# Ledger of designs, part 20: designed miniproteins, single chains, continued (3)

Each design is a single chain, and the fold is of that chain. pLDDT is the mean over its residues in the fold that is shown.

## One batch from the design tools (miniprotein)

Design m8669
Fold by ESMFold2-Fast:
Structure m8669 (fold): chain A 90 residues (1-90)
Amino acid sequence: MKAKIDAAVAAAKATLKALTGEEFEVDKEKITDTEVQVYLLSKDNKALAHITIDKKTNTATVTVNLVPELRDKAAEISAAVTAAANAALA
C-alpha cells in the first residue's frame, strides 16, 4: 500500500506542476486506519492541494485551493490531479 500511496502523491505533484507551472511539496501527512491525507503546498506558499486516499477502496480525491489567476481552472485541475492519483493507485 505505501508504495502505491507514494506513487499517487508523486503523480499528483507532477500533474500540478504541469498544469500550474508551480512546484508543490509535501507540507503535512496524516495517516489513519481508513485513509491517508497528504497536504501539498506550493513553493511560494500561496496554493494548496489536499489528497485523501481511502485505504479500503484504493481511491484518491484531490481538492485544490489555487491562486486567484487559476481560480477558473480549479475544477479542471482538481479533476486532472484526481485522475492521475487514481491511475497510480490502480
Scores: mean pLDDT 79

Design m8670
Fold by ESMFold2-Fast:
Structure m8670 (fold): chain A 64 residues (1-64)
Amino acid sequence: MSAEVEQQLREKLKPIVGSSVAAFLLALKESGGDVAKLEDVMRALELPQDKREEVKALLQELLA
């Protein structure tokens, strides 16, 4: 993942995941883009379903 894409994800994820953005980005890098592993992380962060769908849409936009 490029530094620019990481920065865009960080800024766009901040209002969704708050202070957990750094941990979420680390999990994204370690998962290799595995959506199931990322969904488990989002559930551990107690994100509601609508916010999890928003994150998945953002990842599709920036990582596709």
Scores: mean pLDDT 73

Design m8671
Fold by ESMFold2-Fast:
Structure m8671 (fold): chain A 95 residues (1-95)
Amino acid sequence: MYRAEATLTVDSAGPQRVEVFAGGDVDKVTVTVKDAASGAETTQEASLRAGETLTVTVDTSASGPNVITVRAEARERASIAMVDLTSGKAAVGES
């Protein structure tokens, strides 16, 4: 199974709107937010087809920085990208 992973760090507290894009059919997408100071972690999961967009809202803490990781699992080679619409940051990953 191929895994693609994209990670970005945000220093702002409060809700972040994140758009996730797949470059191939993805069996499973996980969106994880980790507070680097406390180690607290929250995870959301979904499925995503090629050309689809997953929009999630994730809460970030003021104690951060917060690390947002999107992981895609696929049967074939895939890519994953994310854009945090709140911070303007983006990240990409390839399997």
Scores: mean pLDDT 76

Design m8672
Fold by ESMFold2-Fast:
Structure m8672 (fold): chain A 75 residues (1-75)
Amino acid sequence: PLEEQQRRAERLERVRKKTEEIYELFSKITDPEKADELREEMVKLYEEVQKNFSDDEIPEKMLEKAKELIEKYLK
């Protein structure tokens, strides 16, 4: 149905915009040790999100939580 295709397109657009924002925030972390720690926390975060949310929800939930995590590292 058209409505489902439209919702998917809207989700992809939101994910794209959030991904760009996350990329910009991550680029502000210049400390390689903090970057490594963040990478490990991101892996754990992905596992937690995958466990608690459906496949359709994972990208947006991952981006929301990743943004919070990166902001924590930027202080």
Scores: mean pLDDT 74

Design m8673
Fold by ESMFold2-Fast:
Structure m8673 (fold): chain A 70 residues (1-70)
Amino acid sequence: GAAAANASAAEAAKLVQEFQEEAKRLYGREADLEVRFLGPTKGVQTATAGDLRLTVELDFSTGKMTVTRE
């Protein structure tokens, strides 16, 4: 539903923001951000800083979010 999709989008944005704050604390610099769209209903955001990587996959049709942290 719309509420689930909105919650997933907000959570994805929060995770990226938290990763950026951590990158600044550990490396004193911004993370490198990349966004890819895997068709009209699926997006992937990657954030990289030093040895740290965050990948967030979001399916806009289902509201499903998959998070990978390295």
Scores: mean pLDDT 77

Design m8674
Fold by ESMFold2-Fast:
Structure m8674 (fold): chain A 78 residues (1-78)
Amino acid sequence: MLTEEALEEVIAASEEAAALLEAELPSLSPEEQELARKAIEYYRKAVEAGRAGNAEEAFYYEVLGSLYLMELAILRSE
């Protein structure tokens, strides 16, 4: 079962990731911005779900945010 401690970490990590991506957004290419915006959207949904006490939804959205962040990282390493 997901612990309250793990949920708090997901909320904090997702909030930080979204804020960092939002800060970098103006310096990204249009293609990179598309992936960054999707990552931001899902990280924000993870924070919202987590604060509502929906641990499973919070983890689900964090995974989606991380997948888009990984795609962005791959694109930027090309």
Scores: mean pLDDT 83

Design m8675
Fold by ESMFold2-Fast:
Structure m8675 (fold): chain A 72 residues (1-72)
Amino acid sequence: GAGSAAASGAGSAAAELAKQGVTDPEKIREAAYRAALESGASEEQARAAAEMAGKGTEDGGGWQAAVNAASQ
């Protein structure tokens, strides 16, 4: 559903920034928010996805788990 699309978009944005050496949660949240909206999520879902992406990046392992979950 829309939540899965938001999580997928947010995860991709976080991964992209991480590849560029960006680990700032604020920048990752903003990119994830935009990516989730582009994926068709509502503003509330995009905000939730952005928060999850930021937390996942801070945790490291959480981000990988979120990406795996979204791919199912």
Scores: mean pLDDT 66

Design m8676
Fold by ESMFold2-Fast:
Structure m8676 (fold): chain A 73 residues (1-73)
Amino acid sequence: RTELAIEHVRKAIELIKKGGKKSDAILHVSTALAYSPNPEAVAHLEKAREAIKNGDYETALKHLEEALRVLEE
């Protein structure tokens, strides 16, 4: 469960850093949301998804990295 959320967050970070498709990054963040048990991680993932939709990849990466930190605790 949490391991799946972590994998999808890492994949979203990788896709954004490589200049991958916005839709693919959104799919991975949405999947991480489905598997995330932690409300703090959920809040960061929701903010990351909205930032990706807006093309604000700097804000998206910040929130994805915070979600990853919370999920790995």
Scores: mean pLDDT 83

Design m8677
Fold by ESMFold2-Fast:
Structure m8677 (fold): chain A 72 residues (1-72)
Amino acid sequence: LEITPEQVKEIEKRTGLSAEQIARALVLAAEGKSYREIAEELGVSPKAVSRALRAAAEVLGISVKELIEKIR
């Protein structure tokens, strides 16, 4: 899944997470990790993980479920 630099910047602004944290959250979600497990790995709250996945899906114009399926 290719995301433009402008889309990455928008997701960072909406979430307060770095591009690296966002990318890692997406990979862990694709692996079937829970929001709590992803949050523990990244050192953030589960709410921050949920916000990151929703923001990425919104910026790409797809659902969170479709986003996870595209990364798998």
Scores: mean pLDDT 79

Design m8678
Fold by ESMFold2-Fast:
Structure m8678 (fold): chain A 66 residues (1-66)
Amino acid sequence: MKAAARQLAEDTVNEVLAKYPDYSPEQLALIAMMQIYAKGVQMGWSDDQIDLAVQYAVDLLYQRFS
């Protein structure tokens, strides 16, 4: 679901920013993508749902550093 994908992206981005404040946007994006993939698989999400959450997370991270 679109809302669930966005929520996972926001939660993951906030957690990654809190844990790794000195990391580059590229490093943060990689960590966020790995976390979303792992959690999405654990929750039984489809590849399309995981990809949507990853796209939201990448957009959020680059928006923060723009």
Scores: mean pLDDT 81

Design m8679
Fold by ESMFold2-Fast:
Structure m8679 (fold): chain A 75 residues (1-75)
Amino acid sequence: SAIKAVVNFTVNDSDTAEEMKKRMEAAKEALLALIRESGLPVEVETTVTDNSSNQETVEIAKKAAEEVQAAVAAA
């Protein structure tokens, strides 16, 4: 049996690229800890909800979300 996790990151106009990166890093750490503690495989789907006019921040969030998914898949 595998743990299935869906992680959605919402980017708002008030969010900065730095804040989004910190949220992604925290999510990555939590998911990696879950794999280590449970001993079960974790299948992760990451999504980004664009609720911001700042396209640069949205692009950074999407890239960071892909990095989280890749790190969990590699674990």
Scores: mean pLDDT 79

Design m8680
Fold by ESMFold2-Fast:
Structure m8680 (fold): chain A 64 residues (1-64)
Amino acid sequence: SDEEIEKVIEELKKLKEESTNPGFIAYLDELIEAAKEAKKNKDEKKAKSVETGLKIAQEMFEKW
């Protein structure tokens, strides 16, 4: 849903604000753009992929 993908975008933006690694920030930006595209196109498969990407990004942030 649009509301769920908006939450994913919000969480990705929070990780970006707290990050200092340029490569990780670039990865987060790619996920944010993919999330925006999924919302625009109502692409459920892409939305699920971005949700998985957020989970991976959160795990990577914990390993900082």
Scores: mean pLDDT 82

Design m8681
Fold by ESMFold2-Fast:
Structure m8681 (fold): chain A 92 residues (1-92)
Amino acid sequence: MDAYGEISNLASENGITLDVEKVKAMTPQELVDFIVKERPDLSDEEKQTILELLTKVKDSVITRIHVVLGAINKKLDLAKEVAEDHLKNPVK
């Protein structure tokens, strides 16, 4: 929960909000495209890492939201931590 809380706080501080229904309707690739629009500085390797994380957590909308927020806020390490935590203790 600490990684989730940290990402949520960062998103709130920066005025970034994600519609749960919109995220639920998007594919992992569409979410990567959305992140790239906000983060055009991302390398191809970072884009692939984000795609892999989103694909691994596709069964959890909440976890996908936190991965997207972490990536947008330049906290990819927190996004990885959230995804790994979900794989060990599934958030459903």
Scores: mean pLDDT 72

Design m8682
Fold by ESMFold2-Fast:
Structure m8682 (fold): chain A 56 residues (1-56)
Amino acid sequence: MMSAEELRKALAAIEALPTDEGKGTAAAYALQQVGVKADPRDAAGALARLRELADK
């Protein structure tokens, strides 16, 4: 499982992406790496879940 520090770095990089499609896809992929299922078409939801995990 990725550490909270690694998740914070990933979140910052994903939030810097220029498109909502790219953000949603990258966030869903990062969540999949930590065993969390997310919809890549829901960028806001995927980012919210990444933020929750990064706050650990």
Scores: mean pLDDT 76

Design m8683
Fold by ESMFold2-Fast:
Structure m8683 (fold): chain A 68 residues (1-68)
Amino acid sequence: MEEKAKKALEEAKRYAEELARTTDLSPESLANRAAKKALELAKDLPEDKRNEVAGEAARYARRAALER
């Protein structure tokens, strides 16, 4: 379970980095896209873990957008 959560988060973070590099999306839009990707990747995890992964991905994406 923890291993799947880590992999989902890593893929969502990679996705966020690509969006930050290739688009002019706002931090909020980028965070929303990263969160959706994280939820999709973590669909088989319990709700609490899915929400943790999505929240972490969103936070990472906001930071990536602000620092581009």
Scores: mean pLDDT 81

Design m8684
Fold by ESMFold2-Fast:
Structure m8684 (fold): chain A 111 residues (1-111)
Amino acid sequence: MSEEEKERALEEARRYEEEGIVEIRVEGNTATITVADDPELIRQAELAATALSTVPEVEVRVEGNTVTITLKPDARARYPALTAEVVAAAFAIGIKEGVERLGELLREILA
């Protein structure tokens, strides 16, 4: 993933936070995403969490409308673009635009 592609993803995720679709908090290697209390958005978040859980470098935990994403040790050493902020942004985009878009972003992050 290029620096320009990364900035674009972060800007799109920020827009979805402003729309009230998600609330994103990042602390070190952990991102906590709270999804709006909307059944369709929660459903999309569950699909996105399932897709993201296939990434070996990431641990995903779902509790109601809250998704916690933790990067495993050494994840960033292997994939420099794989940061908690970038993964949270890709996840938020996946909720709004669908899991196929999340899959595209994950391929770019893990390249």
Scores: mean pLDDT 82

Design m8685
Fold by ESMFold2-Fast:
Structure m8685 (fold): chain A 101 residues (1-101)
Amino acid sequence: AMAGRVTLLLETEEERATFDALLPDWQANGDDITALEVRHDEEGRPVGLTVRRVTADGQETETTRELPAEEVRAIVEEARALFADPSTSVEELEAFIRSLE
């Protein structure tokens, strides 16, 4: 069986907690996991993005970029559109995420 790929947009701490809870199941299935996480300040304003990659082999890579709130919002809007569109290819989604690293 070929390993699957799981790609997620995580906008809240609750979504991140759900992701962390599901991560072991995806790893057990041999999936490569990518999460785009939105970082917020204490007032809830977007301050950056983190791309977290976990391979089937258990290797983890994390790339964090500090960005102005308006740029984070624009990237999140684009990510939401890509994730909501079932016609979005794996290659298109991967290219988008790689552009943020």
Scores: mean pLDDT 78

Design m8686
Fold by ESMFold2-Fast:
Parts: C-alpha cells; structure tokens; sequence
Structure m8686 (fold): chain A 82 residues (1-82)
C-alpha cells in the first residue's frame, strides 16, 4: 500500500540522516536502491530529481523536512514505476 511504502521510506531516511537531517543525491540514490531494488538507475534518477526540486540553494542536499513535503509525490512515482 502507499502508506506502507511511505512508512518504509520514512524509516530508511531517519536511519540514514545525520543530526541535521540532510541528504545528498548519492545518499538518496543509495536509500532508494536498497529499498526498491526492482527500480532501474534511470528510474531512481527520476525520483531523485523530483526530490531535489526542493534544493533551491543548489548545494546538492535536501533536509528531512523538505523531503517529507514531497513524500506523497515520491511514493506515487515509485508505485507508477513498480
């Protein structure tokens, strides 16, 4: 279900966050590959690009709070690709 996928992703994000709750492109890719091994590298890049739309500073990182804002859209994209 969408709720189960969302919880799975939230738990993985919390496990892999530093104390600032930030994620680089490579950290997001690694998390997604671990959770959804069925996704291709191209599909994972689509999801990462979606998340990094919130990186308005262009520093290549996103906070947990910013990631949470896009979680529903990310889960919908993952379900579309599975």
Amino acid sequence: SKEELKLKLILALKKNADENGTYSREQIKAILKELFPELTDEQIDEIVDLVLKYDTNGDGTISFEEFKKVLDEVIEKIEELL
Scores: mean pLDDT 77

Design m8687
Fold by ESMFold2-Fast:
Structure m8687 (fold): chain A 71 residues (1-71)
Amino acid sequence: SNLDEALKLVEELKKAKTPEEAREITIKLMELMKTLSQEEQDEIYDKLKEALKTLSAEQQKAVQKAMSENQ
């Protein structure tokens, strides 16, 4: 399902080594988010919030920028 794929992308984001990798993963995640229900989107955002806590400040900034640009 698109929800399962989005959950996989959140796990991949935790393993990103560069801001560029974090950005690309986030862009893919945001495209999938457009296909999800509001409840599924809320679940992904909660998990994304936890994943962001494990990332560097530069990676967090790249993710936030990608999210704002791909609303």
Scores: mean pLDDT 84

Design m8688
Fold by ESMFold2-Fast:
Structure m8688 (fold): chain A 74 residues (1-74)
Amino acid sequence: SVSLLALAVPPEDIEAIRALVEARGGTFRVAAKPSPEDGKYLALAEVPAAEADALARELRRRFPRATIRHAVPA
């Protein structure tokens, strides 16, 4: 089973967050354009369900400007 994390990611953090998601066996997709309101990119991280909580904690710890909008079972 997998989980989806919907994220808002500042441009400087995109590649580091991609690498973190991929290191946990996941896939990472980023919107082509940033939000005009805050300059953050909407992104989806799909990870094994067992990795979702650890990924969310690591994102909060390392990337304080990135926002987790919601996390759902896929």
Scores: mean pLDDT 83

Design m8689
Fold by ESMFold2-Fast:
Structure m8689 (fold): chain A 74 residues (1-74)
Amino acid sequence: SMEEIAEEIMETVYEISELMKKLPPEESKEIGKKVDEIIDRFSKALEEKDIEGLKKSHEELKKILEEAKKKVKS
């Protein structure tokens, strides 16, 4: 459902936020900018009830989550 996808998106955003706390300020700022851009698209998809747009936003956030994990471990 749309609600389930939205919940998963919010959980992913939370995980990214926690990882950002472990990064240098400049790297955290870069990731934050990318997340904000995706959240803007996510908000629009929610307003338009665009399930495919929500799925795309979720996939983009998962990629950023993996990038953030790599930066924390590197």
Scores: mean pLDDT 83

Design m8690
Fold by ESMFold2-Fast:
Structure m8690 (fold): chain A 69 residues (1-69)
Amino acid sequence: MWEEHYQQGLEAASRGDLEAAAEHFERAIAAAPEGSEEQRRGLFALSQVYRALGDEARAAEYRAKALAL
């Protein structure tokens, strides 16, 4: 379920576990309806996680995907 995965991502991020946060947000995106606000939220969250990890290229990629929805 999208909400469960998204919440797990937020909890992982709050602990500073950015790799786990990325995995949970990826699962949230996969569970969200295509083109939905939930998918967009997941993509923005994943973009922020990759920015925090120092992966600017992936952060930009996921941000662009979110903006294209």
Scores: mean pLDDT 84

Design m8691
Fold by ESMFold2-Fast:
Formats: structure tokens, sequence, C-alpha cells
Structure m8691 (fold): chain A 119 residues (1-119)
């Protein structure tokens, strides 16, 4: 359910910010989605996770960045925001490939193809 995905996403955001307290202020300063049509709490949570992923990737924390992007993609998919979900899953897959985690990357590549069939 969407509620279950939101709870999982909130937990991941909390865990990643606890591990990276230097990023808390910047991530939590996001009060609105850059697309004003996506003004839900769930879309804002996805955007916070995407931005955290970008900051973690910049730091070289590729595994944590991939996890953040994947969770953002999962939220956008649940919201029917398929273009945004594909973008985030692609970013996560590219990082898993950089890490040599080809199983996780392949799983996300297959997910992207499944989502494209819904569009």
Amino acid sequence: SLEEIVEEAKKLLEELLEKNPDLKEEVLSIKEHPNPELNSEEALLAEKLRYLGELLEEKGNYKEAAEAYEMSGKLYEALGQYDLAILDYRLAAELYEKLGDYESAEKLRKKIEEIKKKM
C-alpha cells in the first residue's frame, strides 16, 4: 500500500540522515516540491530522498545514494509519477553498477521496463 511505502521511506530517510548528520539541515530545508502540481506529503518525501541521494553521490557514498534514489523511485511509482520513478530507478541502477552490484542494477532495469509498459 502507499501508506506502507511511505513508512518505509520515512524510516530510510531517518536512518540515512542519522548516518549523515551533516546533510540534515539541507535535506530538511526542502518544504515544497519543485513541481507545484506535486504538493503531496508523499511527493515531498520522494523529493527529499532524491536530493539526499544527490548529496550522498557527491560525497562518494554510492550505496546509500542508490538506496535513497531507489526509495524515491518507489514512492513516485506508487504515486503514478512514472517519468520521475524511471529517472530515480535509473540513477540507482547506475550506482549499483558502479558498486559491482549487478543483481540490484538488473532488478531496477527490469522494473523500469515494466513501468514503461504502463505508459
Scores: mean pLDDT 90

Design m8692
Fold by ESMFold2-Fast:
Structure m8692 (fold): chain A 64 residues (1-64)
Amino acid sequence: EQKEIEKKTLEDIAKLLEKTLPEAAKALKNGDYKTAEKLFFENASEDLKKKVLEIQAKYGKELE
């Protein structure tokens, strides 16, 4: 169940990023989290950052 939630979280974030930051979404899907994080923080709007944090916070509570 925890791994299912983690996968769901990453998929939701990747879909969100795919529309605005396709390179970051691709890196995330390939497990290149360092590149995905760099591209995300350098290029993501404040609204996009907030949405990603909301997804992480929601699923983070389910994991812990």
Scores: mean pLDDT 73

Design m8693
Fold by ESMFold2-Fast:
Structure m8693 (fold): chain A 55 residues (1-55)
Amino acid sequence: GPQCSKVNGISKEQLISQLKENGDLLEQNEDMSVFKLKDGSIWSLNLKNGELCLL
């Protein structure tokens, strides 16, 4: 499965803002947001638990 880690010291709202600034939003729903960053990596943010996963 994807490698997931929690990000501490930053709010989910701030993390989403930074991901949007550094990449493109591919998908969003009530459970997750998926971003493609400028380096070509694809990341999912779990909105329930705040885990950021590399896909």
Scores: mean pLDDT 78

Design m8694
Fold by ESMFold2-Fast:
Parts: sequence; structure tokens; C-alpha cells
Structure m8694 (fold): chain A 77 residues (1-77)
Amino acid sequence: ADAGVAALRAGDDAAARAIMRALGEEVKRKMEASKEARERAERADEALVAEGQALAAAGASRRDLAALALRRLAELV
């Protein structure tokens, strides 16, 4: 079951879900204010994935990747 699978990711999944929920609420508020904010958020997400992959290929640690993700998410919201 999906619920059982979620339990396998323990702390990482719990932390990710909390962040995603907070971002979802903030994005919802911004969507009511501006369509441009939504398009910008989508482009930022795609850019973050590409940059994360490039850093991983360059030998960046999990800590470095997490720092990049949090920095980009802070700019998004």
C-alpha cells in the first residue's frame, strides 16, 4: 500500500512532506495574486533539478545538494 511504502522513507519523507505542504499553501496564496508567480515557480523547479544534477556529477555532497534546494525554495516562496 502507498501508506506502507511511505513509512519506508522515515525521516526524509516526513521532512519532505512538511516542506511540500508549507510550500503548497504559500504557492496557493501567490496563485491568487499572480499567474506569473506560478509560471516562475515551475521554471525555478526545473532549473533546480538541472543544477542539482550538475552539482551531483561534480561530486557535491548530499549536504551541498540540500543547501541548494533550501536556498532555491526560499527564493520561490
Scores: mean pLDDT 66

Design m8695
Fold by ESMFold2-Fast:
Structure m8695 (fold): chain A 103 residues (1-103)
Amino acid sequence: MEEEIEKLKEEVKRYFETHAPLLLQQIYKDSETIEEAVKKLNELERKEMAEREKRGYTPTPEFRALVAAGYSPLAADLKVLADYFGLENTRKLAEKIDEIEKL
């Protein structure tokens, strides 16, 4: 229950500290909580998607399917990457990020 949520937060925190791109690490460091960092990243991703669609760019069919299925944009991006390269740990991380965003 609560322990599962804390474990989820710890794994996402570890990702931001060790494997995330530098821009994502900076947003994480500037956030007071992991939930805040995840929400900020998803908000930026949604704004970028809206701006790109307004300019006539369309996301990949795989990304669109995941967002339509209810995944957050950041989780959808990581899941597409994980599926393309067969990265099981990245796929699990995408699920955890999506769960935190929905808390």
Scores: mean pLDDT 69

Design m8696
Fold by ESMFold2-Fast:
Structure m8696 (fold): chain A 95 residues (1-95)
Amino acid sequence: MEIRVTLRGLTRENARLATEILSKAEGVTARLEEDGSVVATVEASLEQARRATELLNGTEGIRAELLEDGSIVVEVEPDRLRAVSAAQIIAGAAG
C-alpha cells in the first residue's frame, strides 16, 4: 500500500539530504516542500509502517506518529545524524 510520510523539524540542508537519501530508495518517492518539510510516498505494508514508526520513536531526537489514515508524521531534531537515521528507517520500510 502507499504510505505518506512527512518529516518536520529539519534544517534546509538536512531536509535536502533526507530527500536525496529517500529518493534513491526503491519504492520511495520524496520531495522537499516550500515550508522545509520533506514528504515521502513509500510502497509498504501496514505492518512495515508500524515497525518503521516504532524504530523512529526508539531513536533519540526523533518522534513519529502513525495516523488513522495510514500516514506517518515524523518530528526530527535539527541534527544531521538524526536526519540520516530517519531517512534510512523510512527507506528500509519499502524493502
Scores: mean pLDDT 84

Design m8697
Fold by ESMFold2-Fast:
Structure m8697 (fold): chain A 93 residues (1-93)
Amino acid sequence: MEEELKKQIEEKRKAVAEAGRNARDTLSAANALYEKRIAEGGDKDQAEAELKSTLERVRKLVEEARNGTLEQAVDITKELKAERDRYEAELAA
């Protein structure tokens, strides 16, 4: 019982830490994409709206990872990684 509880706490900490790292990476990539769009003469209002939307979504996901179950934290970590990969792909294009 105690050993199982300690393992669950450790797994939750690891998942939340990974979600936090993926969130930072996603926001860095989103900000870089925003800067690229502005530098290329894109619509500033649209670019700002997309960046703001991403910031709000990422904040909500990180809070859900902290407050939710271990399963939710793991799923959120994967979702944030997928968003990071998507922004990095757009930056490479």
Scores: mean pLDDT 82

Design m8698
Fold by ESMFold2-Fast:
Structure m8698 (fold): chain A 79 residues (1-79)
Amino acid sequence: SEAEALYQKGLEMEQSGRYEDAAAYYTKALALDPTRGSAWYELGEIYTFVLGDEKTGAAYRQKAADIEAARSEEEARRR
């Protein structure tokens, strides 16, 4: 999907040390698929450690944790 392609581009930019570009790609991926917890987590790490915005970074990492918890509960309910 386009969201998945944008997320992969974000990972490529992050691996290259291009953190601002990575954040832009993760933001675009999340605009298309806000349920991708991994993109919220990576964006949160960039906000905390690159941009120095620990509060926003922590909020994004919490969003990632909430999404993964909700997915785990949904999977358990299908059993």
Scores: mean pLDDT 85

Design m8699
Fold by ESMFold2-Fast:
Structure m8699 (fold): chain A 100 residues (1-100)
Amino acid sequence: SKKEEIKEIVETLKEIGRYAIENSKDPYKAALEAMKQFGEKALELADKYKFSEEEKKKLKELVEEGLERLEENKSASPEELLKIFEEDLEKVEKLLLKAA
């Protein structure tokens, strides 16, 4: 189902991002790249499931908010960067599941 595919993709990207942030010599750069990859996949899912232009705009806004939070916390600990990443992913997932 649409919701099962969304949940599986989000969980997979969350695990990949977590691993990258925890094991990178540059956790900020790892978090930034993970967020960008997640945003790209979320927009692909929105296109695949024919989300409205309004829903796609909200999705882009949530991804941009996550990127801005990471940039504002560039020197934060890996734990803090991971928390920001995971909190933003949960917001995006909720929007995707609501729209699906």
Scores: mean pLDDT 86

Design m8700
Fold by ESMFold2-Fast:
Structure m8700 (fold): chain A 71 residues (1-71)
Amino acid sequence: MADELEAEGDKLFEQGVEADKSGNLETAIQLYREAADKYGKAADLAEGERRQNLAIKSVAARLNAVGLEIE
């Protein structure tokens, strides 16, 4: 269910934020990528504005990962 995938993504994203704050950038990158994947899968199962909001969350998580990989 999309809601369960979003909840998994939210948990992974929060773990990524904590890893980032602690300076564990490699772990933060992996967690953000996993969060983005969960949000993307949730978006595929959703429709309308819900799909769009989940797709935005997926893109935001990917951008956080990319931001940590580049100076």
Scores: mean pLDDT 84

Design m8701
Fold by ESMFold2-Fast:
Structure m8701 (fold): chain A 77 residues (1-77)
Amino acid sequence: SDLAKKLGEAVEEAGRIGEETARKDIEKAKEVALKKAEELTEEVGASPQDKALALGLVEHETEVFIEEEKKRREEEK
């Protein structure tokens, strides 16, 4: 459906912002990604259930990227 496509695009965009933020400021990455996910899911008119699923997915993907960035930084020391 059109909504499902827009939700997928919102998750991808929020994840991308989280990844970019993690490279610059790990501590802000999750907050920035989740705020973006909230804004985008509200814009597409997502149900509370769809919003919760999208935010959960963005949180998980951002946490994975944060862990990878932490490992990268430790290996460079």
Scores: mean pLDDT 82

Design m8702
Fold by ESMFold2-Fast:
Structure m8702 (fold): chain A 99 residues (1-99)
Amino acid sequence: SEEEEKEKELRKKLSEIVDKVANGEITEEELEKARENLKKYDPEIYKKLEEIENEKDGEKAREKTNELYKELEKKYKEGKISIELYENAYLILLHLISQ
């Protein structure tokens, strides 16, 4: 089905990002481009990422991160966000939790 194909593509892309992060292949330039794309094309998601980055309570930061992952997946499945914007948001989230 179209939904199953979208889920498979998403999982493959997210796995590739995880591998790049694990191998230290993510550059500051890639992170900045990801942030700028989100600011321009989905400022709502960008604000949620800033809220996570600035959250002082680790448990609340985890809850907000989990909620944002669910929102990103839902928006992608509903065609409200491109795979590229999903990748940009996921890259930033992985970077934040790896620090």
Scores: mean pLDDT 81

Design m8703
Fold by ESMFold2-Fast:
Structure m8703 (fold): chain A 100 residues (1-100)
Amino acid sequence: MEEALRVEAELSLYIASMSIALKFKDFEYLVEVAEKFLEFVEKHKNTENEEVRKILIESLDAAIDILREAKKQSTDPKLKKKIDELIKRLEKLKKEIEEK
């Protein structure tokens, strides 16, 4: 129970930071935050806590949506490629968590 609240708080901070970066079109910062978010989710992906698993899936959906919008708005081919790679990694991670 306490673990789920801490995980939710941390994930909420990542999603908020990514949303702010998208709003200000700071795609380089958005990529940096998304990479840290990916590392955090990877650390928690093998959780036996159903509430944590649900929060991870919901946060992954939010992050993927933000990155898809960032890819659409970005004009830098290098950033677009990096964002696309992050989307694919997050989608794979979501599938791994959902299949457990």
Scores: mean pLDDT 86

